# Designed miniproteins, single chains, continued (2): the designs that were tried, part 44

Each design is a single chain, and the fold is of that chain. pLDDT is the mean over its residues in the fold that is shown.

## One batch from the design tools (miniprotein)

Design m5599
Fold by ESMFold2-Fast:
Structure m5599 (fold): chain A 70 residues (1-70)
Amino acid sequence: PLPPLTEEQVKEIEDFLMRLAAAWDERSAGERALAAAHQHTLTITSVSVRLEDGKPVVEVDAELTRAPPP
């Protein structure tokens, strides 16, 4: 059985998410508090990995949504 993702691909995705978290934390305290109150969520809906010319190609679909109102 072959692994679905390479170690390098996993690190690339994780690094991207960490950069998003860092940029989010750079926002004003007021903006972060408002976002927490509204429960903004980034959801990854699908991940596709394929090989083309021996090079891995990763396609990720994501959606930024708000939690349903209480």
Scores: mean pLDDT 59

Design m5600
Fold by ESMFold2-Fast:
Structure m5600 (fold): chain A 59 residues (1-59)
Amino acid sequence: KESEAERYLKKADEFEKNGDYVKAAQYYGKAAMLYRSAGDFEKAEEAIKKATELANKAG
């Protein structure tokens, strides 16, 4: 069963591929929050790193 966090990661990846770095960063951030709430700190850190990288690209 796909989690809501995994769905947000897929949406973030789609926005990143379309060059929408602002929305991609937002969805990676939402995924990170959900992973943290679920106790999956490793995936939460990966998602927040992606959000930070894409926010920097958005300028």
Scores: mean pLDDT 82

Design m5601
Fold by ESMFold2-Fast:
Structure m5601 (fold): chain A 94 residues (1-94)
Amino acid sequence: SKKEEFYKKKIEEAKKKLKEAEEKGDKLGQGLAYADIASALLHLGKYEEAQKYLDKAEAIADELEKKGDLESAEKIRTYALPARLMLEEALKKK
């Protein structure tokens, strides 16, 4: 479907951004890219995969917080929040 093609393209775009962030050591960019991948996976009904990417985003936020980068940790968590709420709601209906 056009919806499936749209979200598959969003995953590929987010994976490209993830790779670029990893190559630059950009932890904020990595966390945001993980949240984007999770959001697209949620729209495809891939809840277990979406959870894994949200967990990866939180792990980056935790790492940044432990290093004293509270602003970047908050940015990742805030950006991931809509996807986390969507996953929680989807799992209640499953």
Scores: mean pLDDT 89

Design m5602
Fold by ESMFold2-Fast:
Structure m5602 (fold): chain A 55 residues (1-55)
Amino acid sequence: SPLVEQARRWAEAMREAWLALGERFELSEELKERALEGMRRLEEEFVERARRLEE
């Protein structure tokens, strides 16, 4: 599923960028964990959308 793979790669890039930002700004572990949970939910939404577009 090319669109699902693209959605997952995009989500991975976003998480990597967030971890770099969190390190640079010395964000708390609690804040980093909450943001990662939010990004996981966004990934699930994008994957679901990608699956619908492939139909």
Scores: mean pLDDT 80

Design m5603
Fold by ESMFold2-Fast:
Structure m5603 (fold): chain A 73 residues (1-73)
Amino acid sequence: NAEELLKKGKELFDKGNYEEAIKYYTQALREAGGDVRLQAEALENLAKAYEKMGDVETARKYRNAAESYRRRA
């Protein structure tokens, strides 16, 4: 489920495996099933991972999306 995918992504992120963490966070976002809080968390974690990879434009896009979702929750 989305929560387990987020957990796996965070484990990979903590190991410095940002590219693989992004794959799990992206799947978590798809499986969130309208859960606005899970969608916001997945988007925020995507932003952090892209920032670690130096992709600041993609990170900014995901941070803005996460903020929008959090405002609805």
Scores: mean pLDDT 85

Design m5604
Fold by ESMFold2-Fast:
Structure m5604 (fold): chain A 60 residues (1-60)
Amino acid sequence: SEEEKKEIEKKIEELEKEAAEFRAQAKKTILSNNSSDTIKAVTEKLLAFQKERNKKLKEL
C-alpha cells in the first residue's frame, strides 16, 4: 500500500541519518585521538556499522 511505501521511505531516511551521525562521531573521535590504534578501531566500527545497516536495508 501507499502507507507501507511511506513507512519504508521513512525507515530508509532514518537509517541514512543514523549513518551520517555515526560518521560525524567517528570524525570527532579521530580528531580527539589520531593514534594508529584509534584509527584502526574507528575503521573497524565503521565497517561493522555499514554491514549492519546494509542488512537492515535488505530487510525492508
Scores: mean pLDDT 78

Design m5605
Fold by ESMFold2-Fast:
Structure m5605 (fold): chain A 55 residues (1-55)
Amino acid sequence: GAMGEEAMRLVMEATKTGDLKTAEEAYRKALESSGGMGHQAEVMARLAIRALKEK
């Protein structure tokens, strides 16, 4: 598995639980990933963070 896979899993978990810290961790892991999955996880993590902050 790649760091991007873990980042995507954390994005899904944050979206399901509403946990901002999990979303921020997903974003950090996505930025450290150099693959396409990391790019997708970065975009989704950023959107999740914004949604959770705008509650």
Scores: mean pLDDT 76

Design m5606
Fold by ESMFold2-Fast:
Structure m5606 (fold): chain A 80 residues (1-80)
Amino acid sequence: MTELVAEIPTPGASEKQKEAAAKAAEETLRSDPSVTEVRAEVLEDSIRVTARVAEGQEAAAARALVRASVKAYEAIKKEE
């Protein structure tokens, strides 16, 4: 089992937008079978995501992280 840490940059986003982005990223990663645990943290200009990945599922988890970043930006747009 591997830990994956990534930051999704959110320059200029409000606190409410960053919270929506963090929630969307967590939900997206949590629904992927390659990911066993997810935590998202709101930072000043980014969302930090920490995920526990099942052995041999690193490529699947990386793709899930790309989807999570897309969902995070969609959430930011909706919180305008």
Scores: mean pLDDT 81

Design m5607
Fold by ESMFold2-Fast:
Structure m5607 (fold): chain A 55 residues (1-55)
Amino acid sequence: SPLPEGLPDSWRDDPKFEERRKLLDEYEAAKAAGDLEKAFELGVEFAELVAEHAK
């Protein structure tokens, strides 16, 4: 399932935060701009990344 509102800040402190920060920035920007469709797409991408991280 896609990540809920308020993605965890710990992702920004990750060693790979540069890559994830770009995705987070795009997600937050899309939400702020009202581009829910884009935000949803980015949220799904993050949900998959979280699932991969859990492995």
Scores: mean pLDDT 66

Design m5608
Fold by ESMFold2-Fast:
Structure m5608 (fold): chain A 66 residues (1-66)
Amino acid sequence: MEKELLEKSRKLAREIAEELLRAFREALGLTEEHEAWIRAGKTEEANAEIGRLLRELLEERREERE
């Protein structure tokens, strides 16, 4: 049963990761290049870039005041 649970967990994790990547592409304007960095294991650079985009997005929203 443990092996079956691990397989289900891995499948679920993959589905969640794919959904998050899609959401990030839509919300942050991530390009195929950013996705390629993540897949290639350049997670340090990918994380830095995602962090930068999130910070810029938050700053833009703070500037847009009504």
Scores: mean pLDDT 64

Design m5609
Fold by ESMFold2-Fast:
Structure m5609 (fold): chain A 62 residues (1-62)
Amino acid sequence: EELEKEIKRLEESFKKDIEKAKNTKMNVTPEAEKEIIDGVEQALPLIIRGIERAIENSKKAR
């Protein structure tokens, strides 16, 4: 439950950060934008797994 909310918050925050970066960086190319998005999409599952394991370990560790 909390994990799902945290994951959604991370996605939303990252999307907003990307939008701000686009507005701030006038020289952002479509190629660079695609590479950043692709990298995040590939990294997101790993980040999510890391967060899930950290939460689980924290609960077990007390």
Scores: mean pLDDT 67

Design m5610
Fold by ESMFold2-Fast:
Structure m5610 (fold): chain A 67 residues (1-67)
Amino acid sequence: GSVKTTVIPTDATTPEEIRALVEKETGKAVRVHELGEHGYVAVSEDGTLIAFWDARKRTLTIHEVVE
């Protein structure tokens, strides 16, 4: 498999909005965790997807293993 990286500028600021955006873009359920003042990280149960929301840049970066 290869890794697909998607970068999304977004006005989303809450864990619920970040979760919904990642799940909409990828079709995978994720858990969202706070990274202090830096933002949020979202990870899929199967470990094939990690997403990072940067609070300062207002961007969501999604890394997903694709076949």
Scores: mean pLDDT 81

Design m5611
Fold by ESMFold2-Fast:
Structure m5611 (fold): chain A 79 residues (1-79)
Amino acid sequence: MLRDEAVEAYAAGDYEKAKELLEKVLAEDPTDAAAWGNLGDVLEEQGKLEEAREYYLRAADLYAAAGDDELAALLRESA
């Protein structure tokens, strides 16, 4: 699965590959909150803290819309 491949790329330190795979996930499903959160993690590792914050907030909004208020709150705290 593309998201699992992106997580493996991230774990291997291949942030460029992880970003590419996550962008493909989001092109197919822009409501995939976990993919937005994982993109935030990639951007944070790359030092792009402001972009990471925006992606965490988008993930939080999507989790809240899905009824996962606890995970939404956690992501907003990370932003």
Scores: mean pLDDT 80

Design m5612
Fold by ESMFold2-Fast:
Structure m5612 (fold): chain A 75 residues (1-75)
Amino acid sequence: MTSIEELEEEIEKIEKKIEEIEKEIEKLKKELAELPEEDEEKRKELELEIEFLEGMKALLLGMKSYLEKELEKLK
C-alpha cells in the first residue's frame, strides 16, 4: 500500500517537472513572439516544440491528478 509520504514525494516530483516545462514553454513563446514575420522555418520549429511540451505537460497534469485522488483517499 502506497504511503501518504510516498504519494506526496511523487506529486512534488511531478509538480517540479510541470514547472520546468511551463518555464520552457514561456521561453519558447517569447522567442516566437520576437521572431520576424518572414522567419517561417524557425516559427514552425518553435510551434512544434511548444506543442510537444504542451503534450508532456498534459500527461504530467493527468498523473498529478491521479496521485492527488489517491492521496485524498488516504486522508
Scores: mean pLDDT 82

Design m5613
Fold by ESMFold2-Fast:
Structure m5613 (fold): chain A 66 residues (1-66)
Amino acid sequence: SRFVITTNLSPQKQIGLVLTLMGDPNLTVKKIGDNTYVVTTNLSEAEQAALVAALKADPNITVKKV
């Protein structure tokens, strides 16, 4: 499965987000724009829903499942 993440985070906070996501071996993160990332995952549907909910808790982060 794939998610598109768009952020209004500062560069420092974006680095923190990417490092956090890359810490999960089930996630692959690719930068596709200055504030936009594609996350590819083999997580279960329930684990994906939990990840999306956690990310959406930050008002500066928008997540779209593709």
Scores: mean pLDDT 82

Design m5614
Fold by ESMFold2-Fast:
Structure m5614 (fold): chain A 64 residues (1-64)
Amino acid sequence: MEEAIKKAEEGVKYAEQGNLEEALRKLKEATELGGVDGPKASQAASYATQGNLELAKKLLEEGI
């Protein structure tokens, strides 16, 4: 659980920096570890890819 949360937090940090590729990778790892809401993580990844970092960040915080 702690590792999944850490990966999700890293994903949020990368999304805030505009590094969408690394953010998506960290979100995928967090989802695979089962500590993050998979649907919310996937939706956040979609918004991050679209450049909507504010909405992506909000969904990541809700998914943790």
Scores: mean pLDDT 68

Design m5615
Fold by ESMFold2-Fast:
Structure m5615 (fold): chain A 71 residues (1-71)
Amino acid sequence: MSPEVRKLLLHAIGHLLAGIGAELSGDREAAIEHYKLAIEYLEKAAELAGEMSEDEKKLLEKAKERIKELE
């Protein structure tokens, strides 16, 4: 994995964790924003890597499910 792909994945994971934290604090708007950013970083990482792993696809799907639930 390239350092650039790794950096994008770390940002995606960071935003997923921040989104969970926002949900736990009752900040629905912040949670949605963090999940959207996580999706953006996952997609950028996949574009740069030329592929998306099954685990990354599962994280992407979960983030989308959380946004749908909160909207």
Scores: mean pLDDT 85

Design m5616
Fold by ESMFold2-Fast:
Structure m5616 (fold): chain A 88 residues (1-88)
Amino acid sequence: MAELEEALRRLAEKLKELGKEELAEKLEAAVRAALAAETDPEVRALLAELATAALRYELARLEGDAAEAEAAAARAAELEARLEALRA
C-alpha cells in the first residue's frame, strides 16, 4: 500500500504546516483502524484505494490543485461503485 502511505504522509505534513498536528494524527489512526477492522481482503484493498483517493482529494483542495482534486474525486467515485458491486 505504498500509495496510501504516501498520501497519508503528504496530507499529515500539510496539516502540520497549518498547525493541525492533532487532526493529522487522528485522521491517520482512523484510516488505519478502518482498514484493520475489515476482514475481507478484496474489500480491504478497495477501501485502501478509496482512502488513498480521498486523502489525495483533501490534499489537492488544501494546495489549490483543481485538476488533481477532480482526478481524485473521479477515482473515489469509481472505487465506491466497485465496492457497491461486491456487496450486491
Scores: mean pLDDT 81

Design m5617
Fold by ESMFold2-Fast:
Structure m5617 (fold): chain A 85 residues (1-85)
Amino acid sequence: VPSPEELELEVEISLNIMRASVHISAGIDTELAKRALELLRRAAELPDLEKRREVVELVNKALKALDAGDRETAEKYLREAEELL
C-alpha cells in the first residue's frame, strides 16, 4: 500500500501533468511544456522519494514561470531537474 507521502507526491505529479498538458493544448511554449511532461513521467519511476520530490518541485516552479510568461526562468528550472536525473 502506498504511504501517505507517496500518495501526496503522486497527486502532485498528476496535477503538474495536467498543467503541462493545458500549456500544450493552448499552444503556450509547447516545447518547454513537453520537457516538463517527460520529466514528470521519469520522476514517477524514480525509486528515491526524496529525488522524486526534488524533480517535481523544480518542474512545478518551471510551470509557474510559464504561467507568468517567464520562459527563461522555466528553462532554468527544467534544466536543473534534468541534471538530477
Scores: mean pLDDT 82

Design m5618
Fold by ESMFold2-Fast:
Structure m5618 (fold): chain A 76 residues (1-76)
Amino acid sequence: MEEVAEEVERLVREARAAALAGDVETARRLMEEAIELGARAIRERKDVFGDRWEELAEEARARGRAMLDQAIAAAA
């Protein structure tokens, strides 16, 4: 989990930097990779989270999309 969290943070940082640089396509691609990686990690911990894993995975997806939208708006 920890290694996945670090990779997700790296992808989010790179996506945000790309968005601020005006490379929206690269930012979107990197953020989608981060979202999918994070959601997969949460799903793999279903034995710990039970039914809550679906809510946590959806929250992670929503947060990633919101962060991308915010970075794009900030660059405009």
Scores: mean pLDDT 76

Design m5619
Fold by ESMFold2-Fast:
Structure m5619 (fold): chain A 67 residues (1-67)
Amino acid sequence: SAPPATLDQRAELNKIVADAYRNSSSWAEMEAKVTKEVTEKGIASKEEVDTMITVAKNGAKDSAERR
């Protein structure tokens, strides 16, 4: 199994997700940007990224659309 992300890597992952969320026009675009950035930096697995994207989508359903 891949080693778990450190606290610093987790903070960087959260920043990458937030930046992608703000700069993307669709969930597919956001997922692609997050997956690419995280994979290039080696800070999380694709499964962990997919989980973060799913959580963000669920949060957005109950909140105003991002803008």
Scores: mean pLDDT 66

Design m5620
Fold by ESMFold2-Fast:
Structure m5620 (fold): chain A 74 residues (1-74)
Amino acid sequence: SPEEVKAEILAEVEAEVQARMAAGQPLTDADISRLVQRAVERAREAGLTPEEVKDLAIEVSRLLQDARDAQAAA
Protein backbone atom coordinates (compact mmCIF):
# COMPACT_ATOMS: atom_id res chain seq x y z
CA SER A 1 0.00 0.00 0.00
CA PRO A 2 1.13 3.64 -0.33
CA GLU A 3 1.31 3.90 3.46
CA GLU A 4 3.58 0.84 3.66
CA VAL A 5 5.86 2.28 0.95
CA LYS A 6 6.02 5.62 2.81
CA ALA A 7 6.81 3.82 6.09
CA GLU A 8 9.61 1.84 4.41
CA ILE A 9 11.18 4.97 2.87
CA LEU A 10 10.90 6.90 6.15
CA ALA A 11 12.51 4.01 8.06
CA GLU A 12 15.46 3.99 5.63
CA VAL A 13 15.91 7.77 5.98
CA GLU A 14 15.72 7.47 9.80
CA ALA A 15 18.35 4.71 9.74
CA GLU A 16 20.75 6.89 7.70
CA VAL A 17 20.15 9.85 10.05
CA GLN A 18 20.84 7.67 13.12
CA ALA A 19 24.05 6.34 11.55
CA ARG A 20 25.30 9.87 10.80
CA MET A 21 24.34 11.11 14.28
CA ALA A 22 26.19 8.17 15.88
CA ALA A 23 29.26 9.04 13.77
CA GLY A 24 29.02 12.74 14.70
CA GLN A 25 28.69 13.68 11.01
CA PRO A 26 26.62 16.82 10.31
CA LEU A 27 23.79 16.76 7.78
CA THR A 28 24.57 19.38 5.12
CA ASP A 29 22.06 21.11 2.83
CA ALA A 30 23.43 18.93 0.01
CA ASP A 31 22.82 15.77 2.08
CA ILE A 32 19.24 16.85 2.83
CA SER A 33 18.56 17.66 -0.84
CA ARG A 34 20.02 14.31 -1.97
CA LEU A 35 18.03 12.26 0.56
CA VAL A 36 14.76 14.06 -0.27
CA GLN A 37 15.36 13.56 -4.02
CA ARG A 38 16.08 9.84 -3.50
CA ALA A 39 12.91 9.41 -1.44
CA VAL A 40 10.83 11.22 -4.11
CA GLU A 41 12.31 9.07 -6.90
CA ARG A 42 11.60 5.83 -4.98
CA ALA A 43 8.03 6.90 -4.17
CA ARG A 44 7.33 7.80 -7.82
CA GLU A 45 8.76 4.45 -9.02
CA ALA A 46 6.56 2.65 -6.45
CA GLY A 47 3.48 4.24 -8.07
CA LEU A 48 2.55 6.82 -5.44
CA THR A 49 0.39 9.73 -6.64
CA PRO A 50 1.89 13.24 -7.04
CA GLU A 51 0.06 14.29 -3.83
CA GLU A 52 1.44 11.30 -1.88
CA VAL A 53 4.96 12.00 -3.22
CA LYS A 54 4.65 15.65 -2.14
CA ASP A 55 3.47 14.64 1.36
CA LEU A 56 6.39 12.21 1.69
CA ALA A 57 8.88 14.86 0.52
CA ILE A 58 7.58 17.24 3.21
CA GLU A 59 7.84 14.54 5.91
CA VAL A 60 11.38 13.55 4.87
CA SER A 61 12.47 17.21 4.67
CA ARG A 62 11.10 17.93 8.16
CA LEU A 63 12.74 14.80 9.62
CA LEU A 64 16.11 15.77 8.12
CA GLN A 65 15.83 19.46 9.14
CA ASP A 66 14.91 18.42 12.71
CA ALA A 67 17.89 16.05 12.84
CA ARG A 68 20.25 18.78 11.56
CA ASP A 69 18.93 21.26 14.14
CA ALA A 70 19.41 18.64 16.89
CA GLN A 71 23.02 18.08 15.76
CA ALA A 72 23.67 21.85 15.76
CA ALA A 73 22.24 22.16 19.30
CA ALA A 74 24.47 19.36 20.66
Scores: mean pLDDT 82

Design m5621
Fold by ESMFold2-Fast:
Structure m5621 (fold): chain A 95 residues (1-95)
Amino acid sequence: EEKERLAQIYLEAGRAALAQGKPDEAIKFFEKAIELGTPEQRALALYNLGLAYYKKGKFDEAVKYFEESARVAQEAGNTVLAERAKKLADEIKKK
């Protein structure tokens, strides 16, 4: 379906924005990827939302999105992403 392709485009655009140091633009793209994507695409978008908020120094929001990413990733069968997101949330909470 067209929504999955659009979600992938938004994921790629968000990652490019993050790489360019534009976390606010990246957040907008990742939010669209969450709305349109499959469970696996949503887990990836939530993980990248966590990274974007972390880069902005918004640690509470970063933890929230990493924990949500870990849950969605686990439900989608992506245990590697689930463990990675959980580890980042735990590391931020120790600060």
Scores: mean pLDDT 87

Design m5622
Fold by ESMFold2-Fast:
Structure m5622 (fold): chain A 75 residues (1-75)
Amino acid sequence: SETLELLREALRAIEEGDLEEAKELLRRALEAAREAGLDERIIRTIEEALRAAEEGDLELAKQGLRAAIALLERE
């Protein structure tokens, strides 16, 4: 899953302190999720993680990323 891979990379980028890379990876993950026609809940969760990252709320961004990853692993 391209979306799952991009989300895992975004989480790693945040953990490594690379916020700009994390935001780019989150934007790519969001686009991949939309193109794949993923569940609205998954798309919304990625959008919320991206917003948190854009606002500099790294803990909220990580929570959103983990939630989106868990939702994708269930499907």
Scores: mean pLDDT 87

Design m5623
Fold by ESMFold2-Fast:
Order: sequence, then C-alpha cells, then structure tokens
Structure m5623 (fold): chain A 77 residues (1-77)
Amino acid sequence: MSLAEQAKAAAEEGERNIERALEELRERAGLSEEQLERARELIERAIELFREAARTGSEALAREALAAIAELARLAE
C-alpha cells in the first residue's frame, strides 16, 4: 500500500467517524466543549491534509496531517 493509498484511507475513515470520535473524546477523555471544538478543528484539518496528500503524493502534507493527529492526542491528555 502506497503513502497516497494510506492517506486516502485515513481521510475516508476520518470523514465517516468525526462525530463518533468527538463523542468518545467527550465521554472517555472528559473534554470540555472548548476542547471538543478544538478537537473537531484538528480532525477536519487532518482529513483535508490527508486528502491533498492522497491527490498529490506529498509526504510533507502527510506529515502535517500526522502532526495534527499528534496535537489532538496531546489535547486528550
């Protein structure tokens, strides 16, 4: 599986599961409404970056998407 194929799969999974991911963050991590709004922004940013990485084959865009996911993980700590 190529980087572009992995990025496409990640974007599609993210789009399908945004609301579920936010609900889990609210229920399990106890995120505030403000933190949930930030989490939504980070998830949407990662999805957009993965979509562009899939279209262009850009490793730099894929790394930016992973950085957004890392920031989301830090928010959930």
Scores: mean pLDDT 79

Design m5624
Fold by ESMFold2-Fast:
Structure m5624 (fold): chain A 66 residues (1-66)
Amino acid sequence: MKPLSEEEFEREVTVALARAAKAIAETHPGPGSEEALELLEEAIRAAEAGKLEEAKELLKRGLSLL
């Protein structure tokens, strides 16, 4: 298998963390969970589009609401 570059690794980690946080927000709804879900979905889309820094920023914002 081709080894992952640092950038590819960070992208995969960012997506995995966003997906995990999204699952938590879906199963444990509370104040801010709806906004957190939107930010986490945007983080996944940004990471998939190669916008790693934007994805990390969205992930941090989403996590701060949980």
Scores: mean pLDDT 78

Design m5625
Fold by ESMFold2-Fast:
Structure m5625 (fold): chain A 72 residues (1-72)
Amino acid sequence: GRIEELLREIEELVREAEKISKEAGLEAGITLGLAQIAAGVGKVIGDEEFGLEMLERQLERAREIVEEAKAK
């Protein structure tokens, strides 16, 4: 499903960040943790759209972290 796809994309970005530095990996790892919380909250409250919106925001943040780390 879309939630699983977004979580996989964030996880791949965390792996990419970890290859650049421990600090970038930790920062990207926080976005994955927040995405997992958002997915769980959306499931519990029965609002998958809320979870998806939050997941997409964490995906964009993870992308920013990787790009910022590459620029250093």
Scores: mean pLDDT 83

Design m5626
Fold by ESMFold2-Fast:
Structure m5626 (fold): chain A 61 residues (1-61)
Amino acid sequence: SGIDEYIAELEKQAGHKLNPESEASVRLVYELLPKNKELNKEGKLEEARELAREAMRERLK
């Protein structure tokens, strides 16, 4: 699914593999924030990453 490609792009941008907990959080955020998918498809990977990071931070509060 598109989420696997999204995670691969995040790992590439970060330069390292995501932890299992982080990966689970990213999957949850991807479902909650459809805009992440749109930004990723448009090649705006930094914007998608920032949006996902903010949403994850809020969820892990």
Scores: mean pLDDT 67

Design m5627
Fold by ESMFold2-Fast:
Structure m5627 (fold): chain A 71 residues (1-71)
Amino acid sequence: MEFEAEVLVSLGRMNAAIGKILLSKGDIEGAIESYEKAIELYEKALELNPEYEEAKKNLKETKEKLEELKK
């Protein structure tokens, strides 16, 4: 379970990084999609390990960015 949660967090970080790149290019819709994928991956990691602090932090930060993009 720990290994699987770690892989999900790594994939989440990758999707969040892709979102930042797309946002820097003005692709707001692509950025939103990438951040939503990151959120799903972090939530799945927390489903496997609810005390995963890295996943909690990344989830919060990514949700805040997504909320700003939808305004």
Scores: mean pLDDT 84

Design m5628
Fold by ESMFold2-Fast:
Structure m5628 (fold): chain A 85 residues (1-85)
Amino acid sequence: KKDEIIELFKKAREAMENGDYEKAVEYLEKILELTKDDPDPFTYVLLGEAYYKLGKKDEAIKYFEKALEVDPSNQRAKALLEKVK
């Protein structure tokens, strides 16, 4: 549901701003379940940022790479991937 995805993005962003990175991952993984046929590269970027904040560098790298697989021109994913490598 489109409205559900929008609300989950808002909750994920709020969780990131509050430092609740595990909660952000939960909301973002829910978005991936709802958008599995056409994933938004922005969801992967946020997952990468959340995992990096949790100290899970390898997971962060994987999600930034997934964002670039969906959208090779994604400047945010490129910049963050270079920063965490």
Scores: mean pLDDT 83

Design m5629
Fold by ESMFold2-Fast:
Structure m5629 (fold): chain A 120 residues (1-120)
Amino acid sequence: SAMEELKRQWIAEANALTARLQSLVDQLKAAIAAGDQARIDQVVAQIDAELDRVDALVARLNAHYNLPASAGPLELAYYVERNTRTEIDRQLAEALRRLGYAYASALLMRAVVKSIQRRE
């Protein structure tokens, strides 16, 4: 169905965002360990761009599920899980949960970098 195809598209988008955020967090950790300030700044900018893409995806799904615009990716994931009706809904909830944890990890690492930069 058109709805099932749309949900498959959301799963693919969420999985791609998760993979990119995880890769960027690993790159940020490597740049910090190397003391490469130019690389740290570059990776933080890339993380910020990917966080904006997560926010855009979450806003579209929040609108579809009639959730508040302020609902984060983990809240969205828990809502989809509780309202699971099909196997594709379960797969979507799992993809959104993984995205939510990747999003939280990226936010934490970004906050750590900004904290270190303020002390220098």
Scores: mean pLDDT 90

Design m5630
Fold by ESMFold2-Fast:
Structure m5630 (fold): chain A 55 residues (1-55)
Amino acid sequence: SLEAERERLRAELDRLWAEYQANVAAGKPIPDELRERMLEVGQRLAETERALAAA
């Protein structure tokens, strides 16, 4: 369901943000793959939430 997809995407985005913050705190460069994945997951979450609001 779209509701299940939304919860999955939220959980994934939270994990990616935790990894991002850990790299910043450690003074490590942010991998391009991490940045790209965050953008993709964030966009999919926004699209899923928009679809749910329209239903």
Scores: mean pLDDT 85

Design m5631
Fold by ESMFold2-Fast:
Structure m5631 (fold): chain A 78 residues (1-78)
Amino acid sequence: EAEKLLKEAEELKKEGEKLLEEGKKLLEVGKELLKSDDKEVILRGVGLVIDGIGKIYEGELLKKKAEELKKKAEELLG
């Protein structure tokens, strides 16, 4: 049981870290597009910033869930 929770926590941590990296990259690209003089490019930049924020939020939630599962597994191990 505890070993299963530790494996699930590790998987969620990896997925969360992946989403955080992807979200940060989208934010950086979006911010660069927002510096454009082209209205269409700026609008695309806004979309990337919103998507990036969403992925960062999801990544943080997965990391928090991973921490909760790890703590639960540690309590089961004594």
Scores: mean pLDDT 84

Design m5632
Fold by ESMFold2-Fast:
Structure m5632 (fold): chain A 71 residues (1-71)
Amino acid sequence: MKRAEIVVTDDRVEVRVSEGGRAEARLTKLPGQYRLELRAEIDGNRIEIRGLVTREQFEAMRGPASFDLDV
């Protein structure tokens, strides 16, 4: 299985894919909340994750998160 790692900081998000691929992260600041958009492309498969997070939740997510990619 391939693995992706997501890291959230105060003003940005990063995503990394372990098995050679492309990953893009986009953070949009909104009043009182943030919009997170993650895209990963690996072995011709596309994965897209979107989330809307409050400011408090965003600050609480200071650390790495990983998930398995089934492609």
Scores: mean pLDDT 60

Design m5633
Fold by ESMFold2-Fast:
Structure m5633 (fold): chain A 89 residues (1-89)
Amino acid sequence: LSDEELQKLLEEYTKKAEEAKKAGDYKTAADYYAKAADAALQLGDFEKAKELYEKALDAYVKAGELSEEEAKEAKEEIEKALEELEKES
């Protein structure tokens, strides 16, 4: 995918995630936030990727797919991984 296509996917997936969240469909919201985070990561936007991954994990907790403890652990792992990548870039 080109950077232009990734930027468009980032915007589209983020909007779909927000719409799903407003509708109370937290599983769909989580899936779209995760896809948006992947697009942000591929663009090198580590801060945006972190934000979107955290939103995905919060939505998975609300959907009943993750415990709060599992989400906290995953957030800490994602934060450390993205901080390491940012220092190398």
Scores: mean pLDDT 84

Design m5634
Fold by ESMFold2-Fast:
Structure m5634 (fold): chain A 111 residues (1-111)
Amino acid sequence: DKKLEELKEQLKKELEKLKELQKRGQEFKEHVMRVAGLTPEQIQAIFNGTASPEQFQRYAAAVVYYIAQQELGLSPEVARKVAEVMLEGLRSGDEAGGAEEVRRLIEKAKK
């Protein structure tokens, strides 16, 4: 159970990362700028590791929104809810609880 779940998460992350970085670089940047409200300079700061924690949190939420909507085929409403839960987890420091709730929402939406 645990080991199978860890492997599923790892493979999912690997595939999503490859899709974002390789296939959708420019489209992804434009999406993140619109959804997170980040400037090109702030996006550059995120990739350089110099962005503020708040900027990283907004970026991460926009990434989750993009994956949920574009890659997983979830509705905009569900994708937005997934991104909100993830952002709350980052803000509260409960990243593990946020990740579990995100996983639950994705699985429920795919039923």
Scores: mean pLDDT 68

Design m5635
Fold by ESMFold2-Fast:
Structure m5635 (fold): chain A 82 residues (1-82)
Amino acid sequence: EIEEWGKRLEELAAELRAAVEAGDAERAAALHAEIAALGEEALARYGEELAREAGISVEELRARLRAHLAALGAQVLALARA
């Protein structure tokens, strides 16, 4: 099931990249929100397993995920403002 979550995230990430390349700020924002929601659900369900695999704490994993989502959100926001 972690594999299924990874596949879905990879699919959404590819769609987000396509939306950004197309300059579709609305679609990019919607996809970013979907990725953020899926990432939070994965952390809630598999955070301990994922953190153990990565050799870090659950809190560290959550912090890293949120930092990456924030950076991605900033890129989407810059696209929407430009």
Scores: mean pLDDT 77

